Designed miniproteins, single chains, continued (2). Designs and how they scored, part 12

Each design is a single chain, and the fold is of that chain. pLDDT is the mean over its residues in the fold that is shown.

## One batch from the design tools (miniprotein)

Design m4413
Fold by ESMFold2-Fast:
Structure m4413 (fold): chain A 69 residues (1-69)
Amino acid sequence: GAMEEEKKKLILRLIGLELRKIGLELEIELLEKKDPNNPEIQKKIEELKKEIKELEEEIKKLEEEIKKL
């Protein structure tokens, strides 16, 4: 039914957010290995960490929405 379709859409979105988070974590790892003393790289890592925190909050909210269905 419509509720099952909605739940599947939320699960697909959750998978997409988790994959985006993994991608950002890998980008940080590569940047940290490249030049850890570069201030521009440090700034980029901090921006990526902020994006990860925002994704984690969205993931948590989405998981709670899925549990209610």
Scores: mean pLDDT 87

Design m4414
Fold by ESMFold2-Fast:
Structure m4414 (fold): chain A 61 residues (1-61)
Amino acid sequence: SEELKERLLEIARLLEEGRLDEAVRRLSEMTGLPEESIREVIERSGAERLAKVLRRAADAL
């Protein structure tokens, strides 16, 4: 989906810019997961690494 691709790239940019609260909110809206769960993922993997994962996912769509 083109819309999903655009959302993933937007969230990747927010993570790269250090806009963590906005990135968490958008990921929560997109996935239906609680914001707290998403923050835990970012803390474990790191914002830069997660941004790379999201960009790869967008490229695969």
Scores: mean pLDDT 85

Design m4415
Fold by ESMFold2-Fast:
Structure m4415 (fold): chain A 71 residues (1-71)
Amino acid sequence: SKEREERARELEERLVRELREKEEEINRLLERGEITPEEAQRRVNEEIGRVLREIGDFLDEEFREERRRRE
């Protein structure tokens, strides 16, 4: 549905913005020598995990709405 597409687009725009901001933060800390490359990789992995969780939550909510419509 168009409403699902609009919600997905809004989520994508938000996640892209958040990822950009986090990448800039991590890169700045790495360039300043405030964190190690290992710590930077760990923080990137944590951010990827957060994004995947948000996508999962979105899909779960969509599947819940679909299930509710079928029952």
Scores: mean pLDDT 79

Design m4417
Fold by ESMFold2-Fast:
Structure m4417 (fold): chain A 98 residues (1-98)
Amino acid sequence: MTPEEEARRRILEAVKKAIDELNKLKQEGKLTPETAARIIARLVSEILDILDEYELTPEQVDRIAAEIKALVEKNLDPETAARVKAAIDGVRDYYLRR
C-alpha cells in the first residue's frame, strides 16, 4: 500500500464518521452551529495529524480533498456540506504552506 493510499483510507474513515455524527445530530434535532463547528474542528485536527505523518505532495492532497468534497456533498445537507468543504480548503491551504 502506498503512503497516499494509507493516508486516504484513514482520512476517508474519519470523514465518514464525522458525516454519520452530523447526520445523527440532525435527525435528533441537536445539530446547532456550535455542535457542527465542534465536530468539524475535531475532523480538521485528525486530518492534519494524518497529513503530517505521511508528508504527501500537493497533488496527492488535492486528490484526497476532492474525494472528501464529493463525499460530503453526497451525504450532508448543502449548508453543512459547505461548512465542511470550507474547512477542508483551509486544511489544504495550511498544509501546502508546510
Scores: mean pLDDT 86

Design m4418
Fold by ESMFold2-Fast:
Structure m4418 (fold): chain A 99 residues (1-99)
Amino acid sequence: SELKEILKKYEELLKTTDNKALQAVGHLQMAILYKLLGEDEKKIEEYVEKAAELLELEEEEKKELLEKILNMTEENLREVEALVKEKLAPEVEAAIAAA
């Protein structure tokens, strides 16, 4: 139930924020939460696709991101975090400072 409550909070965040960086992170976190909840792969793929669009990823980067989320290991999660930090570093720092 706690994971479903966190999911709802991210859904509310995505409806209320106009910040592109927060929307990208929110979609990515929802994909991870759906994977943890055992949701259908199609649903996970949908949220990864939205995150990839917001992060302006190339097709190959998007496929790699999806593969890492579907095969979640500590290493793959760290690589996903590194990618997000690289693509959103200035916006993430600004968003954290504003929160």
Scores: mean pLDDT 74

Design m4419
Fold by ESMFold2-Fast:
Structure m4419 (fold): chain A 92 residues (1-92)
Amino acid sequence: AEELIRKGAEYLSKKDYEKAIKYFEKALEASPADSRLAAEAQYLLGEAYYEMKDYKRAAEAYERAAEAYEKAGDLKSAEIARYRAEEARELA
């Protein structure tokens, strides 16, 4: 799962959002639902959708990231993800 997240992040940095999304989705499938890896994959899906200006899907992904971070015990990352979701919802 970690390698899939890393490859997705590489494509995201190159602005290849379609490939980035595919790798983050594969990472999510390979990760336990309540894990920090699942939370990270959802957060990065949110970043990819946000850069594509798909603010509705970005907000949904950030909210899922926040829930996964909370379940994993990472409250600080959950707060950041919720803030990003609110920003995206305002732009939707």
Scores: mean pLDDT 85

Design m4420
Fold by ESMFold2-Fast:
Structure m4420 (fold): chain A 93 residues (1-93)
Amino acid sequence: SPLLEEVRRHVRALVEWLLETQSPEEIRAAGEALVEALREAGVPEEEVEEIRRLLERLVEAKEAGDEEEARRYAERLVELLVRIAEEYLEREA
């Protein structure tokens, strides 16, 4: 239960950050914390790796100044995180 609450908090924080922040460093830090929390919550490694890959692509796009690519990767991250929260966190509830 504590880890499930922590993952939900990270998902909400990351969604808010992705809508407002433009800092690659802040996105990377939030992403690393989220990946650790998801792994501790028992999310499959394949899905954790996909989230990590999308985070890396998002950071690269922001560093390159490609706002369209960055927005696309941010949207995909949010959608995957919400799906994971629904499938893996609520199944145990």
Scores: mean pLDDT 72

Design m4421
Fold by ESMFold2-Fast:
Structure m4421 (fold): chain A 61 residues (1-61)
Amino acid sequence: SLLEEAKAALRRFLAAHPDATDEEIDRMEKVIANYFAEKYGISREEALEAVRKARDEVLAE
């Protein structure tokens, strides 16, 4: 699913950048959202909502 792919992308980013700031995570979140919007043919806003949900779930782990 889009959510699981977004969670995987965020986990990979955080593993590669364990010192990432909230600002850097927010920037990557938007990059991931734009990529998935294009990949799945959905709006950037819809993709960003899914990525934000993924971020909340990953950071709660």
Scores: mean pLDDT 82

Design m4422
Fold by ESMFold2-Fast:
Structure m4422 (fold): chain A 98 residues (1-98)
Amino acid sequence: KAKELVIEAAKLVLEAAKLDLDNAETKQQIIEAIGRILRAIGLILDAELAKNDEELKKIAEEVIDLAQDIVKTSKNPEAIKLAQEAIKLAKEALKLLE
């Protein structure tokens, strides 16, 4: 259950970052969006490969941090909504891991 929530949260962050890339108007926005896409892919893989609850907790915290960055910096309402949903799912996963 917790692992599935972390994977889903990371996938929502990936979709949010992809929307930011599609709406990027400056070189800096493109670079930031690509960086977040790569980080989100890494988090999905880390969650899939996680062997224990301690690893899942750390990954969920990283998903929350990345999603919060999107909420604070994105100008795309759809990307912000996806990132907020990702934070909710990752926090739910953390509650299940306690």
Scores: mean pLDDT 89

Design m4423
Fold by ESMFold2-Fast:
Structure m4423 (fold): chain A 61 residues (1-61)
Amino acid sequence: GPLEEAIALLQRLVGMSEENARAALETLQHFSREAAVQLLMREGGLSRAEAERVVELARQL
């Protein structure tokens, strides 16, 4: 589902464990969409398109 897809993306793009990816996705729920995108770009090194895809999957939860 969307959670598993978002976890897999964070594992591939950031190199984090499944547990860390799950915690990161839960943390992103406390941010606005744009703030979550900016956080993933700044700290995760994701492109805007990659960050927006992760956030969209997280918002489906």
Scores: mean pLDDT 85

Design m4424
Fold by ESMFold2-Fast:
Structure m4424 (fold): chain A 84 residues (1-84)
Amino acid sequence: SPLAERARRLIEEARRRLDAGDYEGALRLAEQALRYAREAGDWELVAEALGEMAGAYSGLGDDERAQRYAEEMQRYHELALQRR
């Protein structure tokens, strides 16, 4: 899916921004990836995008939001494993 391909590229870019300490840039890219992943119905990519958002919030010192997004990531990982 072109939407899934776009989401994956944005997730990879968000991860690179996290590694570089650009937490706000990573968050913006991860939010866009989440939108494309949801439109694609790709629950694994939804989980990956949420994980990058959790990492970005952790880097920004917002542990409460980081935990919330990490928990949401785990829910979508479980959903992806239950695929029918």
Scores: mean pLDDT 89

Design m4425
Fold by ESMFold2-Fast:
Structure m4425 (fold): chain A 66 residues (1-66)
Amino acid sequence: VKELFDRIIEELEKAGLLESAKVVRNAQKAALDLKLTPEQAAQLALSSLEDDPEAVEIIKKVVEEF
């Protein structure tokens, strides 16, 4: 879970999506506190950025690589 989120944040920051990266950091904190599964954590990240299509594409790509 932590490694998945760390990779998503890294790719979002590389793409210049700094606000989306902050949203994912908050989602990571919640996922770790709630002991979510990797699948639940990925869904939380996607739902948190549903209005940002570029961020959603990056998240999907990272999830596929894991």
Scores: mean pLDDT 78

Design m4427
Fold by ESMFold2-Fast:
Structure m4427 (fold): chain A 98 residues (1-98)
Amino acid sequence: MDEKQLEAEVLSALALMTVAIARKHDRALLDQDPAARRHFEEAERNVDKAIQAVEAGDYKTAAEYFRKAAEHLRAGHPAFDVAARILEKIAEQLEKLA
């Protein structure tokens, strides 16, 4: 296994776990706030695109999608700021692999 690809796949798994935990933790907010839910769902969509880019070995594009996901989380609600910060750190690490 390529060491860069392994690191990128681990970072992608951490991103998926981060979003899954945030969804469970903020479930009541997502049920009550349609605007926050739309932003969260767009963040999930960008995470999926980032993972596809990682699978293709395109770490630069993956980082761009994780940054877009973080932007949507920050726009959605302050409760998502921790998840956004984690995705921003993941994007920074992927940029170093590019």
Scores: mean pLDDT 91

Design m4428
Fold by ESMFold2-Fast:
Structure m4428 (fold): chain A 75 residues (1-75)
Amino acid sequence: DELERAIEEAERRGQAAMDAVLKEVEKLVDELKKKGINKKDDIINAIAKKFGITKDSAENLLDMLKKRKEAEKKK
């Protein structure tokens, strides 16, 4: 559980590990979109299953990533 370990480390060590977690989520989301998977539920399920986390945790990570990308995309 690469993502689960990264989340656990982020909780103990702070922001750097959380940034790594978000990068993994972003890479997976980009990969899924390249495959034509654009539905929020499908992306959440793929993140949860692939990284061995709960769907709630996957949804929270996806929401955090989307908020950051939206804020930065339009700079």
Scores: mean pLDDT 73

Design m4429
Fold by ESMFold2-Fast:
Structure m4429 (fold): chain A 59 residues (1-59)
Amino acid sequence: HMKKKVELYTVEEGDTVEKIAERFGVSKEAIVEAIKKYNLGDPDKLKVGDTIPIEKEVK
C-alpha cells in the first residue's frame, strides 16, 4: 500500500469538481470518490463550506 497525503479543502463559490481536481493536481475521479467515501452528498451539487479530504499519492 502506498503512502497518501490528505489535504482538506473547503468548497468556495463557483467551485466545481474539475476545478478542485486541477487545483490539487489530482484526477476528477479522485475528488468524486472522496465525496462518496465521506458521504458529502452529490458531486454534481457541491455546497459552499463543504470540506473535501483530497488524497494525493506520495510514491
Scores: mean pLDDT 72

Design m4430
Fold by ESMFold2-Fast:
Structure m4430 (fold): chain A 84 residues (1-84)
Amino acid sequence: MKEVLEKQIKKLEEIIKKNPKNYKAWEALGIAYDALGKLEEAIEYYKKAIALNPKNKATWRELGLVYEKLGKYEEAEYYFKLAE
């Protein structure tokens, strides 16, 4: 599983290098880093996706879930509210 995620990350990095405005690729990087347990990196990639497309409520919810995994329940609740 880790090797599959690492291959996916490399492919997503190539996509972003060619099109840095592709918010879906930034979101997918956040998901992949979250799956690896690299929660701080996942947050940075989700924030990049949100900056490019703040109307994508799914990304706000994903950010809230990462804060919840970090035990930061107040921040998680805040982001879940933004996802509504």
Scores: mean pLDDT 86

Design m4431
Fold by ESMFold2-Fast:
Structure m4431 (fold): chain A 87 residues (1-87)
Amino acid sequence: NREEVLREVDDLAAGMKAGLALAERVARSLLPAAVERLVAAVEPISPEAAAGVAAAYAAGRNAPDTPASEEEAEALVEEAVEAIRAA
């Protein structure tokens, strides 16, 4: 059910954002696992959206470990969630 997956994606995204806000360094270590779950949840609904999330994650993974990089990663997660809802 698409609605179930979207709910799980929203919950996952909220958890990622909360983690990033509460503990900058710790949130960074949590982000890769959360993104992997997001990709796995999206792929059955839209392979295109899943590929987009994976590409955003790859870009973020190679970024410098700075507060700005974590804010950018959070923004990419929001864009990915919005793309999933639009699909």
Scores: mean pLDDT 58

Design m4432
Fold by ESMFold2-Fast:
Structure m4432 (fold): chain A 85 residues (1-85)
Amino acid sequence: SMNDTLIRTVQIITDEGIDARRNKNGGLLSVVLKQLDGLADYLRSLGWDDLAEKVEELKRLIADPNATDEEIRRKTQEIIDMIRK
């Protein structure tokens, strides 16, 4: 389903973001942040503004060097829970 595809997409982007942060890979981090921007824009095009705002919050956490992996994973779970409704 579209919801299953969206959940998988959010999980993959989150895993890539965590990997980029752990490996200090600025190039991969830049790609991840652009993917999250594209996802938020796509969700807004569907009228899913609340979900797009949560994706933008996830982007800010991934971009924040002081954010923890646990905070990032928690935000990803919030997004997944919203999609499952």
Scores: mean pLDDT 90

Design m4433
Fold by ESMFold2-Fast:
Structure m4433 (fold): chain A 77 residues (1-77)
Amino acid sequence: DYLEKGKELYKKGEYEEAVKYYQKAIKENPNDAEALYNLGLALYKLGKKGEAGFAFKEALSLDPNFEKARKALEELT
């Protein structure tokens, strides 16, 4: 599972590889709000704050009740 592999890589600090796997998960399921949220977290760790913000907004667009994505976006100001 690409999403689970991405999470494992993120936990190990392998943020660039995590991004690649989250992008693969999104290609297979473009409506996966969790994959978009996790992509945002990995992009943020890489210093790509703007791209991270867009990923969190996309996650919220798919699931407006996604509390974790809303809080992450708020922390980006």
Scores: mean pLDDT 87

Design m4434
Fold by ESMFold2-Fast:
Formats: C-alpha cells, sequence, structure tokens
Structure m4434 (fold): chain A 80 residues (1-80)
C-alpha cells in the first residue's frame, strides 16, 4: 500500500532514529518514492506541500505528517 511504502522510505531516511525528518530529508524521501511509482511532480511542488504540513513550525516532519503529505502528493501527481 502507499502508506506502507511511505513508512519504509521514512525509516530509510531517518538514519538517526529520532522519528522525524527535516524538510530537506522529507523532500528527498518523497522524490525517491514518487520516482519509484513513476509519478511526475516537481521538487518545488513537493516542497510546497511539506511546508504546509509543518504547521507547528518546528522545521521537522513526523512519520504521520510525512505519510499525509505523501498521500496528497500522489493525488496531485495523478491529477496533474
Amino acid sequence: SLIEKAREIFKKYDTDGDGTLTLEEAIKAARDLLKEMNLKISEEEIRRVFEQFDKDGDGTLTEEEFIRAVIRLVKLAKEK
């Protein structure tokens, strides 16, 4: 499932095991996942979506925030 793939890529990029990704790490993780799914979406659009999910302004994304952002990105990529 998409949720499972998002969790796997999150854990791959969370090398320190702190349960969070920085905005830049989240963008890289999402880009890799979307590329594997053969979905085209710009890095700028990925960045905009993740910035919206960092509503608490802590500069990081939790696994749950990352999964929600990825779901939105996949929907946007399919809609073009």
Scores: mean pLDDT 78

Design m4435
Fold by ESMFold2-Fast:
Structure m4435 (fold): chain A 68 residues (1-68)
Amino acid sequence: SKEELKKELLKLIGEILRLIGDILELERKLKTASGEEKKELEKEIEKLKEELKELLEKIDELEKELEK
C-alpha cells in the first residue's frame, strides 16, 4: 500500500539525516586532524558517503513506486 511505502520512505529519510549528521561531524574533526588520524577520518567519511548514496538510491526507487 502507499501508506506502507510512505512509512518506509520516512524511515529511510531519518537514516539519511543521521548519516549526513555523522559525515558533518567527521568533516569537522578532519579540519583539525593530521597524519594517521586524518587518513582514518577520510576513510570513514568515504564509507559513510557510499552508504548515503545507497540510501538515496533506495529513496528514489520508493518515490517512483509511490507515483504509480
Scores: mean pLDDT 84

Design m4436
Fold by ESMFold2-Fast:
Structure m4436 (fold): chain A 56 residues (1-56)
Amino acid sequence: SSLARRLAVLKARLLVLQSEIYLAKKYGILSDEEIKKLEEEKQKVEEEIKRLEKEL
């Protein structure tokens, strides 16, 4: 896939992760440990987006 397409997919994934974390915290659906794992995944996605944006 082109870098631009991969970047768009990662940005969509980031939005989903942000929404999941927000709702989980608001409604107390997940444990602190589970929320931490989602936040770590979000950080990895944000890092990959930054790398790909440099390669465009």
Scores: mean pLDDT 85

Design m4437
Fold by ESMFold2-Fast:
Parts: sequence; structure tokens; C-alpha cells
Structure m4437 (fold): chain A 68 residues (1-68)
Amino acid sequence: SEKEEFKEEIVQKLLRAYETDGEEGYNKALQKIIEENPDLTPAEIEEIRQKVEDILAKIAAIEAEAAG
């Protein structure tokens, strides 16, 4: 649905912010998204956060395995 597409777009924006400015960039981008999207529920915000964290954890695991 359109709402699911919107959430995926947010996840991608947050991943780009992390790639550019690390955790600080991610936190600033997340705060801006929350401020610009007051219709997002706390549960939806937590789903978005968990999705980003899961993706970042997978990337870190792959990079660690490639470096060893």
C-alpha cells in the first residue's frame, strides 16, 4: 500500500543519512522525519527504527566476515 511504500522510503532515507554522517546523521534525519510526519504513530516509528537497525546489523556482519 501507499503507507508501506512511504515507510520503505523513510528507511532508505535513514540508511543514506547513516552512510553519510553515521549515527549522528541517522538520529538527526529520524528527528526531522518525526517532526515532518506527525501522523506517524510511536509503533510505526519503532518499526522504522528496527528495520534500519536490522539492515545496518546485516551490513556490519557482512563487512566483518569479509575483513576476516
Scores: mean pLDDT 81

Design m4438
Fold by ESMFold2-Fast:
Structure m4438 (fold): chain A 76 residues (1-76)
Amino acid sequence: MQEEIDLEVELALALIMVALEKKYGTDPEKVKRMEELVDEALAAYKAGDFEKARQYIEEVKRLHRESVAEEKAAAA
């Protein structure tokens, strides 16, 4: 149960990251990839594959960090 609750929070954060990239990001291909990864994470979560769901969520977080770094570099 605790792992499920923690994963739900992580999934919600991943959805927020995708929403931020859609609103403020400049790369539509990256946004689409992040949306695909979130969909795969949700599918894995529903299937009970929490480890796989975490892997997809971590990839979304990695892409979001890259986008933030790229935006800061472009703004400098």
Scores: mean pLDDT 75

Design m4439
Fold by ESMFold2-Fast:
Structure m4439 (fold): chain A 59 residues (1-59)
Amino acid sequence: SVEDILAEFRERLKALGASDEEIEKAVQRLVTAAAQHGLDPDAVRAEAERILAEMEKKK
C-alpha cells in the first residue's frame, strides 16, 4: 500500500542519516509526485527509489 511505502521510505531515510526536516521534505516531495500518478503504489515506489538514490549520491 502507499502507506506502507511511505513508512518504509521514512525508515530508509533515517538509516541514511537524514534529519527529521529532510525526511519531512522528502516525504512531501514523494506525496506530491504520487498524486500526479493517482497514488498508484508502483509509481510511488519508483519515485521513492529515485529520491533515495539521489540522497545516497550526496553521501
Scores: mean pLDDT 77

Design m4440
Fold by ESMFold2-Fast:
Structure m4440 (fold): chain A 68 residues (1-68)
Amino acid sequence: EEARLRELEERIREAEELLEKGDKEKAIKLLREIAKELSRLTHSKDFRVATHAGVLLMRVSVSIKIGE
């Protein structure tokens, strides 16, 4: 799960770069897909995994709002 969180963080970074380049539609679509996966991870029995997923989910939510 920790390796999966690192992979999702990389994908968030990629989506943030798309937002900076003005590719808002692609970025928002990618961020929404990442948000669904992070929402699942917030239900992890591992508190550290759930907390990290929650922090990343907040970051994704802010990026979506900026891109709207």
Scores: mean pLDDT 81

Design m4441
Fold by ESMFold2-Fast:
Formats: C-alpha cells, structure tokens, sequence
Structure m4441 (fold): chain A 67 residues (1-67)
C-alpha cells in the first residue's frame, strides 16, 4: 500500500541519517538512494529532494550513484 511504501521511505531516510552521523558514507548513500527512489515512486518529489540535499550537505561531492 501507499502507507507501507511511505513508512519504508521514512525508515530508509532515518537509516541514512544515522549512517551519516556515524561517518559511514557508503551505507548512508545506499539508504538515501532507497528513500529517494521510494519517495519518487510515491510522487513525493519534495521529500526526495530533501533527502538528496541532506546527503549532499554531508558529502559535498556526491558519488555518481547519488545523482
């Protein structure tokens, strides 16, 4: 359901934030990309952009996978 996908996106976003706080950029990128994909699938482009910006703020030069 849409609610389940939204919950999954929120959990991925939270896991990305946790990984960033630990300095684990690879894990953060993986979870952030999952959150972005899920938000875009839901049509929530504002949330997808928020996640992308959060990742870019922690990693000034994003890896290609984060684009």
Amino acid sequence: SREELLKQAEEAEMRAALALSEGDLETAARHANEAIRLYEQLGDFESAERVRRGLLAAVPEARPVLH
Scores: mean pLDDT 81

Design m4443
Fold by ESMFold2-Fast:
Structure m4443 (fold): chain A 64 residues (1-64)
Amino acid sequence: MKLRITLKGDQVTRDALVAELKRRFPKLKITQEGNVITVEGDLSDEEKAELIRWASSVGEVEEL
């Protein structure tokens, strides 16, 4: 699974959100470029739904 998330807010807010993402989903590979993060990994359907719900609350989500 691979998702692109475009985060909103300033740099401090984005850094806090990335830290929360790493805490909630420690097995995911996360690559950040500015306000865009790419998330890759194997998740259950439940974990994927939770990730998409979280991401949609903090930015825009695109499935790759």
Scores: mean pLDDT 79

Design m4444
Fold by ESMFold2-Fast:
Structure m4444 (fold): chain A 68 residues (1-68)
Amino acid sequence: SKRKEELLEELKKLLIEKAGQSEETAEEVVERLKEAKPSVEELEEIIKLMKEGKFEEARDLMLEILER
């Protein structure tokens, strides 16, 4: 889905710029999430939490998706 690719790209940017992750680490996180096939809603929730500075909640949601 084009929308999912756009959201994953935005998440990568937020991980680097807002969460202080390296480009390599952010890319790895995004690729792992992509493989777990998250919904648009799940990606939008992660991005919202990241934008609000709720990094712990964003991390926990990402881990839940990866544990599928």
Scores: mean pLDDT 84

Design m4445
Fold by ESMFold2-Fast:
Formats: structure tokens, sequence, C-alpha cells
Structure m4445 (fold): chain A 64 residues (1-64)
């Protein structure tokens, strides 16, 4: 998939499969695997290997 940097513009911009959340101002790099039925991006975090559901309206995305 596409390599991206995801930066949170607000709290709870992404929710990981373990229930942890991305907070405002935090960022991660990952690979886009798809989109869910609600339009959230499914991104695998490069550092942890965990899946994140990313709210596209709450993040800035830079294609790497």
Amino acid sequence: GTKVEVTALEDDAAIYEDGSVLKKGESFTGEVLGVDEDGNLIVRDDATGKLALVSPDKVEIKVL
C-alpha cells in the first residue's frame, strides 16, 4: 500500500487495535491497507506493526 505520515489535528484522530488513541500533535508513519465502511483509513503503524483506524477529517496526511 501507500506509505504515509499521519499527524493528528485533534485528540482521538486514530484508534489502534489495542484501544490506544492518537492525540493532537502526535504523528506516525505507516502503510495504508484500505478504507472501512465509514470512510476511515486502515493504516499499519511502521513502528509497532499495529493497525490504526484513522479519521481522515481529523488528520493531516503526507504521502511519503
Scores: mean pLDDT 86

Design m4446
Fold by ESMFold2-Fast:
Structure m4446 (fold): chain A 98 residues (1-98)
Amino acid sequence: MITPEEIEAAVLLIQMAVDLEIMKRGSKEEVDEAAKRLVETAERLASLDGPYAADFLRQALEMAREALKIAKEKGVSPEVIKRLEETIARLEQRLAAA
């Protein structure tokens, strides 16, 4: 059964994938903005309640971990890096409870 929460999670995952691609290929300014958007999107996904599949959380976690690695390598702000680390921990906790 497709729920509104599943649709929102799917849209957020697509947004994360786009920003992750910008982080890989973009200029320093584009990377900084993409990292900020990605963390905001991941935080929203981590706070979504409802019956959406655990593999949505797994995909978000995989993308957030890759984004964290790129953010550290490309010198993204410490505030964004910390928010990514906190969001990864929240996604891991939610996946463990699924």
Scores: mean pLDDT 83

Design m4447
Fold by ESMFold2-Fast:
Structure m4447 (fold): chain A 67 residues (1-67)
Amino acid sequence: DLSVSGNEQARKLTDKILETTDTEEANKLALEAYNLGVGYSVIEVPRVISSHPMVSEELKKKLSTGS
């Protein structure tokens, strides 16, 4: 149950990152999605933010190595 809810939340947050054009929101959403610690978020978030121009390079590196 919790795992399913976590995966759904991570997916929704990841989709929100793709939709937002606000730098602050993009970085907060990326961190929050990754912080859920769900397998889906650990794989998807680094991939999504890697191509997202609004996410900082610092955060991209941190989340990429923070498996």
Scores: mean pLDDT 73

Design m4448
Fold by ESMFold2-Fast:
Structure m4448 (fold): chain A 72 residues (1-72)
Amino acid sequence: SELEEFLKKLDEKIKELEEKIKELEEKIKEAKEKGDYETAKKLELEKQRLEGLKALLEGVKGWLEKILKKKE
């Protein structure tokens, strides 16, 4: 199913975003420990952006999974 392949690609993108968010969390922690609050602030804004994108993709995935289950 084309839709099942698309869901797998969405899962891959969600996982990539989770990894990037985790990397940003580590960098934010390091920046704060070094007293670099301006860098930490910029990284927190980037993290918030990626968290928003992840939430959107998770919403799309959940909606598509419900459509797949109703059609089969």
Scores: mean pLDDT 84

